# Designed miniproteins, single chains, continued (4): the designs that were tried, part 41

Each design is a single chain, and the fold is of that chain. pLDDT is the mean over its residues in the fold that is shown.

## One batch from the design tools (miniprotein)

Design m13404
Fold by ESMFold2-Fast:
Structure m13404 (fold): chain A 65 residues (1-65)
Amino acid sequence: MIEEARRALEAGDVEGLRKAVEEILKKHFSDSIDPKEVADRIAKAFEAGDLETVERWLERIEKAV
């Protein structure tokens, strides 16, 4: 759930964020995107300190589910 991704973000847990996002994407978007590829991109943004990019992705996912 999106709550798990947000909890990982608040905790600074890059691996937890990646896994939570990948799971959401597999459940809802596996037909149109590569869940692993998108989750990895979000995790890299988080590692780089680009919290705006991470938040935009989480908002897009939340609105689409």
Scores: mean pLDDT 77

Design m13405
Fold by ESMFold2-Fast:
Structure m13405 (fold): chain A 88 residues (1-88)
Amino acid sequence: SMEEEREILEELDRLVATDPEIQAEVERMRPAIERRVRALAERAGADEARVEEAIEDAVRIFGRAVAAYKLGLIDRETLERLRAAAEA
């Protein structure tokens, strides 16, 4: 249900906000995510405000993926594929 999805996302976001290991991983990956998302959004003709929004959206999604991995909800291979996609 949408309520269960919301509760899961809120718990993942809480972990991103409170777990220093997740925060360190997000900070480490932020420059790669920013470069990749900016390049993709600019190719799509997005303005600067939309580019900045897309970067923050992608960073939030990555943080949630790291939190999900820490909770055992996704495997290491899935997380490594997301890292590789951000570095491409």
Scores: mean pLDDT 85

Design m13406
Fold by ESMFold2-Fast:
Order: structure tokens, then sequence, then C-alpha cells
Structure m13406 (fold): chain A 119 residues (1-119)
């Protein structure tokens, strides 16, 4: 719980500072935490939503790094969805956070594709 929250906050700050490579590594560590401790899935879903929202604003600055981070965010969402499906005690609040994360990551992937198309 606390470690997942700190990793999410660090990932958000990394994106805000334009350090997309650090954000990618932090998102990967969040996915590893969810696999080891399913109680972290809510914090990981929230982090995926927040990081995706911030990254949408940064895509024009570095399309290639944004694309790589978007791919890792999609992997995180898949990991969180799998953990939630295996945990029959998932709360309605956690389910809502998971849905928001999935929608937000899809939106980010669309934004990356649109920015690649602009020349």
Amino acid sequence: MEEAKKLGEKAKKAVEEGNLEEAEELVKKLGELVKKDKSTLGEAAKAATDVSSLLIQKVPDDIEKSKKLAEKLNELVKTVLKAGNEDKSITPEEASSLSAAAINVVGLEVQVELEEKKK
C-alpha cells in the first residue's frame, strides 16, 4: 500500500519533470508490486490513471518515449485487471478505479497515434 502510493507519486513527478524513462521504470516496479501484493491494485490503478493523464500533455515533446511509457502503462493495467479478476474480494471503488485506468490508457494510446500522424 504505502510503497505502491510512493511509486505512483514518484512516477507522476517524473512525467511532470519530463523524465519519461524514469517514469517507465517506476510504472514497471508498480506492476511487479501488484503481482506480489494484490492489495496494491487500487493504488496502481490510480497511478496508471494519473500518469496517463499527465503524459497526454507531454506526448508532443517526446513521441517515442511517450509511446514506450504508454506501452508500460498498458502492461500495468493488464496486470491490475488480472490481479482484480483473481481477487474475488475486489471492491466497487477498486473496480471503478480499474475502469478509469483502462479508459485513460486507451485515450493516451490514441493521442500518441494522433501526434505521430501530425507533421
Scores: mean pLDDT 78

Design m13407
Fold by ESMFold2-Fast:
Structure m13407 (fold): chain A 88 residues (1-88)
Amino acid sequence: SEALRAIAEAAASLLPLVVASSLQPLPKEAQELLDKALEYLSKAGKAYEEALKATGEEREELEKQALEYAERAKRLAEEAKELLRKAE
């Protein structure tokens, strides 16, 4: 499933940021991006869970929503990582 793969990729991209945040405070801008990324990852997981209960066109639409949320989460995570690189 493309949606499940995207969720896994978003989670993998977020993991180092979550670990970093647990060890010391992130800059405010990076923390805001991390918080938004976690929110979108949560929405992706929920849409995918609803897709598992659906069939046909409804399932396809929910899987598409899960994919879009997961891709958004990954982009926000990558943006947060870029901000941290610039703050060397």
Scores: mean pLDDT 88

Design m13408
Fold by ESMFold2-Fast:
Structure m13408 (fold): chain A 90 residues (1-90)
Amino acid sequence: MTPEEIREELEKAEAYIAANPEEFEESLASLSSPLEDAKEYYKLSVELVRKLAEGADPEEIEKEFLEYKKEYLLKAGKYTEEEIEELLKE
């Protein structure tokens, strides 16, 4: 799959979600995650795939994704910084 094809599919998905917000919320609920957390994770994923489609280095995207995961876990206030490093290593 080319970066251009990924971008086209993302644009279609974004348009579908905008037209069908209730179906999108039902889909997120099926993932057994809190709806707000699932939405944040989805938005992050869409942005990173968008950057990849624009020619970003996959290794750089992976690093950015790990940084976002660390920030998310810190924001949740459930883990120490050391525990977060162990979770991200796994």
Scores: mean pLDDT 64

Design m13409
Fold by ESMFold2-Fast:
Structure m13409 (fold): chain A 66 residues (1-66)
Amino acid sequence: SAEIEALIAKFPADVQPAIRAIVETSRNPEEFERGLTRLVVEGRLADVPAELLGELARAFEAELAK
């Protein structure tokens, strides 16, 4: 999805591959949320705005609905 890829591009460059992998491997919102929670626990999203995380979650849910 062009929308999801544009949102991933706003993340720090070093975490973008991990976000992309989570988007590609997650089959539902619960799996997606578990993947993001792992990155949070690892400290990899400390400087990422909550708004950007919310936008990515909404875009992922919209993509699943297609």
Scores: mean pLDDT 83

Design m13410
Fold by ESMFold2-Fast:
Structure m13410 (fold): chain A 87 residues (1-87)
Amino acid sequence: MLSKDLQDIVRKVIRQAFSKGLNFSDMVVLLHRTLNRGVTDDQAKRLQSLGVPQSDIDKIKGLPTPSKDVTTLFDSFIDAYQKQQKS
């Protein structure tokens, strides 16, 4: 279950990403660095399948292990991007 604080962080990161003209890979790196949390192996594989380069995944794998709530947040972010790609 996502807290309102986590949703507010996501909105702030997305706003910053659009203002800077960042692509999806850069947005993923920015989001993970802002929360100071890494990715699970399953999330890393999903990001690779969406075209995120291994070098960007490596940048975020070195971050602390995500909590269940943060993992759910990252999964939701990946799901939202996948849904947009089908449009």
Scores: mean pLDDT 74

Design m13411
Fold by ESMFold2-Fast:
Structure m13411 (fold): chain A 100 residues (1-100)
Amino acid sequence: MEAGKLGEEGGRLAAKGAAIGGETGEIAAGLALRGIGSGINARLGAENGDYEAAAKGGYDAGEAGKLAAEKAVTEEGKKLGEEGAKLGYEGGKLGEEAAK
C-alpha cells in the first residue's frame, strides 16, 4: 500500500470523524483541518519521493484521527476517528520504511 494514499485517506476519515462526532466549534473545525492538511502533506510527500514528509504527514493524520475519536460525542464519529488513526499511522510507518 502507498504511504501517501493511506495518510490521505486517514486524514479524510479523521476530518469526517471530527465533523460528525466532535463538539461544535473551534476544536472540531481545527481537528478536521489538521486531518485534511496532514493527509494532503502525506500524499504530496509520497508523490515527490519525499518519504520522510510522507511519513510525518501520515503520523500527523493518525494523531488527528486519535484525537477525533477521543473527543467524539457520537459512536459514528468515534469509529471514523479510530479508522482514520489506523490508516494514518499505517501510512506513516510505510513512509518511514520507504525513507530508509
Scores: mean pLDDT 74

Design m13412
Fold by ESMFold2-Fast:
Structure m13412 (fold): chain A 87 residues (1-87)
Amino acid sequence: SHAEELAEEAIRLANELVEEIERLLAEGRKPSDEELARFEARMRRFGELAAEVEKLLPADSPLVKRVREAGRRALEAWVRLLHAVDA
């Protein structure tokens, strides 16, 4: 369904974000301003997809829970990256 396609895209995007951020942290490399802007844009896109999924499905849907869990992991990675930039 359209909701399943949006959820899959959101989860994939969040997972890619986590992988890229974890790679940067593992390398001890601080992201460039361009890289930070790209991560921010992807987080915004995730939010748009997640909002659309939540409009199409009940809150107790397994897909909504999976999207929320993916978003939680992406947010945690993003916060860790921002703290690394501040150091």
Scores: mean pLDDT 86

Design m13413
Fold by ESMFold2-Fast:
Structure m13413 (fold): chain A 79 residues (1-79)
Amino acid sequence: MEEAQKFIDTLSEVDPGVGEGVRNYIKTAADPKKAEKAVGELSKQSQQIAKEIEEAAKKGPDARRQALRKLGQQIDDLM
């Protein structure tokens, strides 16, 4: 929980919509505890992932959507 929340907070600093999206993803997952653990594992890379999302958003909406899809796939792959 604490690690997943830290990741969400880091993402929310660059894009509040992305942070909320990750929180909702955990809540609506078929296994919320497994999703929370996967997000917590990504917290080790939270600063790097946040930077990637911020840079993608600067390139435009298509790049931002691609970065968000990549993040979702990374969470799914850890589950």
Scores: mean pLDDT 78

Design m13414
Fold by ESMFold2-Fast:
Structure m13414 (fold): chain A 91 residues (1-91)
Amino acid sequence: AEEQERFDLDVEIALVEIQVAITKNAIERLKSDHPLVKKAKELVEKASKYIEEARQALDAGDLDTARELIEKARKYVSEAGKLIDEAIKEL
């Protein structure tokens, strides 16, 4: 059960890391000073930090902390993506 839970969390972290990478790439390609793009950059940086902390928590065996940090990272990267979509409509 715990081994499966650790594996599931490792997969979730990897998926969020991919989403963060895609979002960072989109921001870099836009090269825009739009306020929404600047805010998205701030949010994706927060998501990146939380997902790094989630990996550290998982490695330490703190599954509860890993879950909380994964959810925080997902929230921030999701909001960043939403702001990028909004910015693209206004460019």
Scores: mean pLDDT 86

Design m13415
Fold by ESMFold2-Fast:
Order: sequence, then structure tokens, then C-alpha cells
Structure m13415 (fold): chain A 105 residues (1-105)
Amino acid sequence: ASELGLRLLDVVKEKASKIPGIEVTREGDTLTLTSTGDPVGGAALQRLAEALEEIPGLEVERDGDTLTVTIKPDAAELITEEHIERLKETLDKLIELAKALLAVR
């Protein structure tokens, strides 16, 4: 996997772990995100899936409460710093929205 691809997965893991109702695990070039409760976690997971699907070089699969993101070995070079920064903005917005909806303090 490319260095930028691995860095993107690290950013997603760090930021998505801050979203209430989402649990994140990473194994190599694969990231798994699971909603621990509906509906807020599920809604955040859907928006995250849509944002990740816009990034070339990623394979995104959703099965109910689980989102699996894998770096495509043959397309990892298509992932850029701009994709990472755009994703950071989306994740920050999702963190704020999820916290507001769940009233976590």
C-alpha cells in the first residue's frame, strides 16, 4: 500500500474513533468501522461511506452496521494529500454533528 494510503487510513481511524457510536479497527491496509448503536452512529457511518467512496484508490464496502475500507494495491497512487485534507474536514464535521445529536455532555 502507498504511504499516502496508509496515512489516510490512520487519519480516518483517529478521527472516526472520536465519533460517538462508531468503533474503529485497523489491520494493515484495511480499516473496519462498526456502528455500536442506531440511528446516529448509522447515519454518521453512511456519510463517511459516501465521503470515502469519492476517494480513488479505496475499496469501500458497507454491510449493515459495518463499513470496510481497503487500499487498492493497483490504484493506491491515486490517493493524494488533497483527498486526505478533504476527508479530515468531513470527519471533523461528522464528529461535531454526532456529538450534538447524542448530547454527550
Scores: mean pLDDT 76

Design m13416
Fold by ESMFold2-Fast:
Structure m13416 (fold): chain A 74 residues (1-74)
Amino acid sequence: SALEALEEALRYLRETLEREGRASHAGGAAQSGIGELEKIRRELLENPSEENKERALRAAKNAVAGVERAIAAQ
């Protein structure tokens, strides 16, 4: 489900932030991603529309990809 994908992405981002640290490039990307995904999670829980589900899935994939690019760039 969209919520499950979002929770999985949030777990990955939190683990990355703990491993890399807030001052690292990857940690900064993870922190930004966590903030965005938490906002989308709240919106999805308030209104579980198909549009919000699709937005959550895309945002989760984008946040993970952004962090992976940041790790590779370090």
Scores: mean pLDDT 86

Design m13417
Fold by ESMFold2-Fast:
Structure m13417 (fold): chain A 76 residues (1-76)
Amino acid sequence: LDDEQRRAEREVLRRLAEMVLTERSRSMIDRAAAALAGWAESGPPPGTVEPISPEDAQRGARAVLDRDAEGARAAG
């Protein structure tokens, strides 16, 4: 598996986490939260450039969730 792909996966998850933090009162929170949680438990949906192991996907999602939990300040 490519490190570059793992980085891309984590970057997407991180973007979703940041979106939830920034848009806490938006209707898209449900979508972002569901996607993040789904990826953390079942892995990312098919359609990626290259296949990635579910174990690696879960690890990446957990790292994003940890960052999200610390609560990055919204730039606004």
Scores: mean pLDDT 55

Design m13418
Fold by ESMFold2-Fast:
Structure m13418 (fold): chain A 71 residues (1-71)
Amino acid sequence: SDAARLAELRALADSLTPQEALDIIRAVIEAPEASEEELRRAVAASGRIYRVDDPAVIAELEALAAELEAR
């Protein structure tokens, strides 16, 4: 069910450090094609990043967003 999938994504997000979450997002951005599992991990990573108050992590996320917009 969608509720079970959402719970799994939340659990995965909670298990990640901010740096691990950034690394997952970067890997998906740099890949020419991403698998369904890689996209699922990227969604969880995005949820983790949303809760980050570290300025260094926020700056890295903004740099990744700028790279995506430049493509």
Scores: mean pLDDT 72

Design m13419
Fold by ESMFold2-Fast:
Structure m13419 (fold): chain A 58 residues (1-58)
Amino acid sequence: SAIDGLKAIIKGIETGDADTALDGTSELVESNEETAKKLSKSGTTNEEILDALKKELK
């Protein structure tokens, strides 16, 4: 579920679809509360969301 959420967020960022990125953070809430909280705070900028995703994937 965390991987599926991350894939949705990445797709949302690449397509410029903020709603898709936010839906991905909702999926992450069930599997990783810390990651979901960080991504929710970063939701105001695509660059911050991308940085958070890079840290989670590495």
Scores: mean pLDDT 65

Design m13420
Fold by ESMFold2-Fast:
Structure m13420 (fold): chain A 55 residues (1-55)
Amino acid sequence: MEVKEYTYELSASIPAEKAAALARKSFEADPNIKVLSVETEETETSVRVTVTVEI
């Protein structure tokens, strides 16, 4: 199994919790992908979401 990280930057107008939940759900929709962690980092202008998955 291979572990991969995907990072997305979204507008700060989107709550970090909602951004993380949406990212997790999008990966969990594929039964071959296991979501290991979802991390968020807020800045003044953006929310960064990092999803670690096992494929």
Scores: mean pLDDT 78

Design m13421
Fold by ESMFold2-Fast:
Structure m13421 (fold): chain A 61 residues (1-61)
Amino acid sequence: MSPLEKFEEELRRAKEEAESVEEFERRAMQLYMQFADEHADDPELVKKAAEVLSRLSKEFE
């Protein structure tokens, strides 16, 4: 699985496990920070992860 596919799966899992929008947003932000730190040498990949996060956050509402 690509890093982006794994990140999207982790976000979807966080949504399923979260009991509130606030809990999901907190988990999603934590996941994004971890992804950004782990892929700091690939700014384009980090940008794509931010786009995935933005789209999924809107779709989940």
Scores: mean pLDDT 79

Design m13422
Fold by ESMFold2-Fast:
Formats: structure tokens, C-alpha cells, sequence
Structure m13422 (fold): chain A 109 residues (1-109)
């Protein structure tokens, strides 16, 4: 189902975002290839979610996924530009977790 696919995409986004935050904090080492791979996967996951949400036609769901995409893009930009701000990365992860929770609540109605 579309709902099950969206839940799978949300879980993968959260896992990859947590991995990027660990990288920014110096708690995990990633090669350039691994870092680019994670960045491209995150962008692709958000894009797939946005397409699925627009197909469902729920404006609240689209809005929350667009906000999630903005936070993911900010985290990806920080990691790729080597602009390591651990406090900002932790704040972005908290905001991503809150958006994931909101999106799950919309999907479970």
C-alpha cells in the first residue's frame, strides 16, 4: 500500500539522518563515496515521498513532507560542505524526528 511505502521511506530517512548527524559530530567516519551515497539516497527518498503524498492529495501531508525535505537538505548541505556544527546537526535531527512523528500520525488517521 502507499501508506506502508511512506512508512518505509520515513524509517530509512530517519536512519540515514541519524548516520549523517553521527558523522558531523565526529562519532562516525564515512568515505567521500559513502557520504555522497547517503546524501543522494536521502534526496531521492524525500522526492519519492513528496510524489506519493501529492498523488494521495492530502495538503497537510504534502506540507509536512516539504518541511521534512527542507530539514534533510540543510543537514545534507552541512555534511557535504564540511560546515560541521554538531549543535545545529542535533537540532536538525530533533526537528526531523518531530516531523517524522507528525507524518506518521497523519498516515495513521
Amino acid sequence: STKERLLELLEEILELAEELVKYVKGEKKLSVEELIGIALRLIGLVFEMLLLAKKIGNPELVKEIEELGKKVNELVSMALNEDYDPEKAEKLLKEIKELVKKIKEILEK
Scores: mean pLDDT 88

Design m13423
Fold by ESMFold2-Fast:
Structure m13423 (fold): chain A 81 residues (1-81)
Amino acid sequence: MKLKKGQLTRVTIRLEAADEEAFEEMKRILQEAEKVLGSKAGSENGAPVTLEGGSRLQTEEFVARLAEASARAEILSEEVV
C-alpha cells in the first residue's frame, strides 16, 4: 500500500557492436548488470540480451549504458514482472 515500488522489469534488447572494442565494453556492462540485477544475459554480438530481476530504474540504466556502447540497440520487448 502507499507507493508500491519495486516493480521488476524484464527487457529484451538486441545489441550490435561496431567493432571488438565496443563488444568488449558491452560485455563489461553486461557482467555488471548480472551482478546488480541477478539476471543472466547472452554475450554474443547481435544476439538478444534479456535483463531481468532489478527495479525498473536499474534496468533502464543498464539498457541506456548498453545502447551507448553499441552501434545499434533495438528493444525487442519490455515487460513488468
Scores: mean pLDDT 68

Design m13424
Fold by ESMFold2-Fast:
Formats: structure tokens, sequence, C-alpha cells
Structure m13424 (fold): chain A 119 residues (1-119)
């Protein structure tokens, strides 16, 4: 499945990331609420970017876990096209905020995988 391939790409990053239950649960709740409220893909994407911006001063390894969790949740609950929009926005945010190169490279690989899947 697309999710299994995403998990394979992100596995090395996830193994180095740090699980913060409060941040992870908050991110998942925001996404679940957006889906329940029938938010547009653009609105869901903005909610994700706003959440990352609010937490940009958290350690990169903590933020990496949150990002991986968001992508996995989106892969399970959204279309591949909408997932691509979220991954593209997260990648842009990560580049603009000088996030670690390993995270940026992982996000680029996920983006390329989804683009190939949609061809």
Amino acid sequence: SLLEKIEEILKPLEEKSVYDPQLVNEALQLLQDAINNKSSPEEITQIVVDYLEKNKDKPPEVLAYVIITIIKFAALNLSPEDLLKIVEAILKWAEENNEPKELIEGLKKVKELIEEYLK
C-alpha cells in the first residue's frame, strides 16, 4: 500500500525521533476535528502548517515525530492527492524554517513517492 511505502521511507527518521504524547495527541485531535467538520484540503493543510509554526521552537527530533504522525494519519484518512498537498506544505515549511537535512530529504522522498503513485 501507499502507507507501507511511506512508512519504509520514514522509518530511519522515526527511529531517531522523540515521542511527545501531548504534541502528538494535540496534532491528531486537530486533524480528526478538521475531518469531522468536513474541512477542505486547503483548510486541513493550513491547520497542519499553523500547528507546526506554533511548535517550531520544539526540538527537531520531537517535531519530526509529530510530522511523521501527521503524514501517516493523512495517508490513512485522506486521498493521495490531498496527502500530497499536506506533504508539499510541510516540506515548504521545513525548508523555510531550516529544519534538519535528514527530515527535509525524507519529506522529499515521500513527496516523490506520492507523485509517482498519482501518475
Scores: mean pLDDT 91

Design m13425
Fold by ESMFold2-Fast:
Structure m13425 (fold): chain A 105 residues (1-105)
Amino acid sequence: SLDEQLKRAFAAGVLIEAGKTLLENSKDPELIEKGKELVELGKKAYDEVRAASSPEQQPLVDLAFEIGRGVARIIVGVSKIAGESEVEGALKAAEFGKKVLEEAL
């Protein structure tokens, strides 16, 4: 359904932004690997949803994706205000994004 496609696009945005935050803020090889995996997972989900969408649906898919990226940034920002690192915030955003992606299947 369109609702499930929009949830997948949203989750993709969350996962890509979380993965990028891990790559930008960590020197730990394990966290760098996780960051790359999150970016690849998000790109795959976004590409699949976009390819399955009509021309009229594509702007909505793109909007859901951008909202997901924004939500990940908010999660990281809130975590920082609470005294946590960008890495801890990114891991929370990643767990949230994975949960949304699983619920959309």
Scores: mean pLDDT 90

Design m13426
Fold by ESMFold2-Fast:
Order: C-alpha cells, then sequence, then structure tokens
Structure m13426 (fold): chain A 87 residues (1-87)
C-alpha cells in the first residue's frame, strides 16, 4: 500500500540520518518535510525549495556535504517512488 511505502521510506531515511549522526530534532524535521511533500503531492518547485531548506539546516548542524547529498538523493528517490506508486 501507499501508506506502507511511506512508512518504509520514513524508516529508511531515519536510519540513514541516525547512522550519519544527524541530531534527532533535525531528523524529525526532515521526516516531516518528506511526509508533507508526499501527502500534499508537492510540485517540483516546492520539492526543490523544501529540500534546499533542509540542506541548509543540515549544513548549519555540521553535517558533511557528501552526507547531505546522500540524504537529499535518498529523499528524492523515495518521493519519486511514492509518486509513481500513486499513478
Amino acid sequence: SIEELIEEAKEELRRLMEELGVPEELIEQVIKTFEEIVKNKASDEEIKKKLSEIGKKLEEAGVPEDDIKRIITVMLEKIDEVFKAQE
């Protein structure tokens, strides 16, 4: 189901960010942003804006650039997966 796919994506994103040492408050914010994007079927422009904002917060928290790129890439892959499953 779409709900199961979203929950699996949230769990994978959480585990990735925990492994990379991202602070829990920021992990929750990233996951909420992901959920908002997929639940609201956000436009490409809205997705880019939200992911850019998350990237800035991760950078300010001291997360390395390569780790930020990995987090954003996984988020985009999971967003695409959910959107395709809704077609």
Scores: mean pLDDT 86

Design m13427
Fold by ESMFold2-Fast:
Structure m13427 (fold): chain A 77 residues (1-77)
Amino acid sequence: MKEKTKKLIDEAEEALRNGDVERAQKLIDEARKYLKDMSTVELNRLRGLEAAAKVKDPEERKKLLEQIDLTLKNIES
């Protein structure tokens, strides 16, 4: 696995959880340069993080992040 793409996605998720939407958007934009190197799981996580970054309400954004995590766990099983 490409360590760089995983790190960018993980850092973007942490930024969103901390309410730093600007930092998350920059990390998402950086990760988009490496779409060809991403697994299906990484692509789905990135798309979910892009959707979460557009949510203005921190509580609704947190719910969306939790729903994305649950969906990805079901795909990986």
Scores: mean pLDDT 75

Design m13428
Fold by ESMFold2-Fast:
Structure m13428 (fold): chain A 96 residues (1-96)
Amino acid sequence: SMEEKIEKLEELADRIGGVVKRIADASEDKKAATLLLMRMIALHSELFVSRRTGVIDSELILQMLDDILDFLRKAKAPQDALDELEELKKEIRKIL
């Protein structure tokens, strides 16, 4: 169902948020850390819109995930964290 699909997306976004928060909390660059957390807020906001409307913008969600990953790669985030996020993105793609 659409509801089950949104619940799974929210769960996976929370797991992504956990990884992102660990990276942000460890960062010496407070501006970059804040901008990263703002990207997570944007993703959660889009999922909230999806829940309210019953419509999933798959292209936008995937673009937001790519933006988070690109930001982290440019910031030289740990490879194990990047690998974990790539696997979570694959799980999201399977649901979309």
Scores: mean pLDDT 90

Design m13429
Fold by ESMFold2-Fast:
Structure m13429 (fold): chain A 69 residues (1-69)
Amino acid sequence: SRKRILDIEAAEAFVAMLEVVVDDLKEMQEMVNRILKSLGIDAEIKGKTVKEVADKAYEILKKEREKLK
C-alpha cells in the first residue's frame, strides 16, 4: 500500500538522520533495530561501524519497499 511505502521512506530518512548525529555504535544498533521492529521487519542488524549499520538498514528497507512495487 502507499501508506506502507511512506512508512518505509520515513524510516529510511530517520536512519539517514541517525547516521549523521549518532556516534556510538551500540546506540545506532539499538535505534535502527527498534525502527525495523516497529515496521514488523524480522531482522536484527549488527555492524562494526555506524555506517555499516546504516548501510545494512538501507538494504533491508529497500528490499521491503521493492516488494510493494
Scores: mean pLDDT 84

Design m13430
Fold by ESMFold2-Fast:
Structure m13430 (fold): chain A 66 residues (1-66)
Amino acid sequence: MTVTVTKTGVEFGEAAKKKPDVIIVPDAHKLGKEGVEQMKGLKENGFEVVFTTKPEDRKPFEEAGL
């Protein structure tokens, strides 16, 4: 099952509760530092996280191991 997340906070928690095979985060650069930290937490908990970002905003995601 695939779940899409477009907002920080509650959406990430609700996505994780559904125990999806893949979590998709389009335009993740719009979610800021909170989004990077929440995405990192999901990956560390064994979820597959797939995202898109602007090339200029990629460094925080790369540094988080995303």
Scores: mean pLDDT 77

Design m13431
Fold by ESMFold2-Fast:
Structure m13431 (fold): chain A 69 residues (1-69)
Amino acid sequence: DELLALGERARELVRKADEFEKNGDYQKALEYYREAVELIREALRVAGAPDAQVHPDLLERIKELEKKA
């Protein structure tokens, strides 16, 4: 299942990004969050909901990290 595989990969990337953020590695955290967002967008496209938005909290977190990286 492509949708399930994309979702699992996105969750793993968010988990790794959370770990980097906790360690103060904001640049690495930002890279992983951005990769997760792209996978979520692909999953939404595969699910037939390309107009659905990535969770707002994740996008705001990326914006905050951009200021710190």
Scores: mean pLDDT 78

Design m13432
Fold by ESMFold2-Fast:
Structure m13432 (fold): chain A 61 residues (1-61)
Amino acid sequence: MEKAEKLVKEGDEALAAGDLDRARQHYIEAANLYLEMGQPEKAREIVTEGRRRLAAAEAAA
């Protein structure tokens, strides 16, 4: 599995487990990898969706 894709999945798993800090870290690392690969749109999508999901989880807590 691609390292960036693995980080996104780990972020999703952390979010599902309620570990918001871990979810945020994994999403940021995945986005950074996509940026260094020259895929800024994909990085932006990950950050945007990750932020949206983290905000929803924080509001529910």
Scores: mean pLDDT 78

Design m13433
Fold by ESMFold2-Fast:
Structure m13433 (fold): chain A 68 residues (1-68)
Amino acid sequence: MEEVYRVTNEVYRRLMERDLGLEGDLLKIKYSADGKTATITSLESGKSVTISTRAAQSIIDSGALEKV
């Protein structure tokens, strides 16, 4: 399943670019079939990174990302 999230503020946007290389305010998150990993894609640049589902959930739970 694919979900679209908006980065909630400028500070988190800069952190996403610095730490994950993801640009822009809109990110698509796609979970793996086994639920163990999440692929996060910038809708602006098309760049993707794959991280653990736990890491992706920690980013969401921090308030950095808001579901669109």
Scores: mean pLDDT 83

Design m13434
Fold by ESMFold2-Fast:
Structure m13434 (fold): chain A 67 residues (1-67)
Amino acid sequence: TGEGRLEVSGTTPGRTPGRVEGDRGEGKFPVPDGEHRVESGSVKATWRVRGREGRFETRSDLEIVPP
């Protein structure tokens, strides 16, 4: 398990990278330091965490959940 703040960039057109925005959904990922990849059903994401802060690319329907 991990905790921290994540940034969702999303790959959906009309989204600006670096913004914390997401449609209703469940996307809570472990965030230890380093590069991580998640693939679960309809969710596919890759993120990089540094100092418990990071950014990742995923669908725009994935939310950021601060600790």
Scores: mean pLDDT 39

Design m13435
Fold by ESMFold2-Fast:
Structure m13435 (fold): chain A 83 residues (1-83)
Amino acid sequence: SILEKAKEEIRKLVNGEVEVELDEEEKKKYLELMKNSPDEEEYKEMIVELAFKRLGVKKEEQEELRDELLEEVKKEIEKRSKE
């Protein structure tokens, strides 16, 4: 399932277990988020977009998966805060 693969990539990204090479547009967005003290929701969106890029998820599938993956990012953040 592409959903399960995306959840696995999110877990790895949130825990820093993999490095993701950012393109110039992603670097610009990342730097703007860091510069402006990123909102947690903006951080979640960035992680989800990186997971989509790494897995090559088609744009038509992204909208169906986005809400579920945003919840997965939230769960991983909450899990890390308990350790």
Scores: mean pLDDT 70

Design m13436
Fold by ESMFold2-Fast:
Structure m13436 (fold): chain A 83 residues (1-83)
Amino acid sequence: SMLSDAEKALKAFEIIAKYYESKGDFDLARQVREEGKKAAEANANFDQTKELLANLAPPEFRPIIANSKSLDELIENLEKANK
C-alpha cells in the first residue's frame, strides 16, 4: 500500500527525532515527534511540513529540507544525510 501524506510526514519527523536520539538529545527527539504528530493530526500540507521540520531540525539538515520538492524526496534525502 502507498503511504498517506500524513504517514510520509511522520516518517520525515521520525528521521530527525532518531538523529537527535543518536546524539543523546532525547528532549529534542520527543519534541520533534510531538510536533510531527500534531502536524499529521492537523493534515498539514507539504509546505507546512517543511517549515515545521526545518524549525526543529539541526542546522545541517535545513538546506536538505528546503531543497526537497516532495515528501518522498524529503524522506529519501533525510535518510541519505542520516547515514
Scores: mean pLDDT 84

Design m13437
Fold by ESMFold2-Fast:
Structure m13437 (fold): chain A 83 residues (1-83)
Amino acid sequence: SLLDQLLSQSQQLMQQSIELARNGGSLSQANQLFNQGMALYQQAMDLIFTHTPTPPQSVIDAAQQQIQNFQNEFNEILKQRES
């Protein structure tokens, strides 16, 4: 489904961003990839809230937890690299 594609692509982009930052790559490129992933995640959330009268709270909670974990990991890497 479109929702599954958006969530999958969002996760892949955020994982690529984290790997790039962790391996000493370009922080500018890592930030771009992470922002692209966040944009796709927002599109997925908009799709859920627009087309689902009673959104599945467990699915929303799981997606929010996943995004927070990616944000926390990315921020920790940035702090270590900016020392």
Scores: mean pLDDT 82

Design m13438
Fold by ESMFold2-Fast:
Structure m13438 (fold): chain A 87 residues (1-87)
Amino acid sequence: SLEELIEFLRELVRNAMSLSREELLAALDRVREMVGTLEDEELRRELQATIDRTIAAMRAETDDERFRLLFAIGMQELLERLEEHAR
């Protein structure tokens, strides 16, 4: 559900700096799956584009702190867009 996705994103943003690279990649896969279930096609496409940009940036990053920061930024962008939609 939209609420479950928002709660999950809040947890990920809060905990991003303490998660391993493998945990962050697994979390991205789950976020991608949850976004894929959204019925609003425009919202889904916008969020998928943000996820794809985040994944591309993370794949190019070799520094663990910067990798976590890129993940956190991506998750925060998704969260802000979803909170705006839920108003």
Scores: mean pLDDT 87

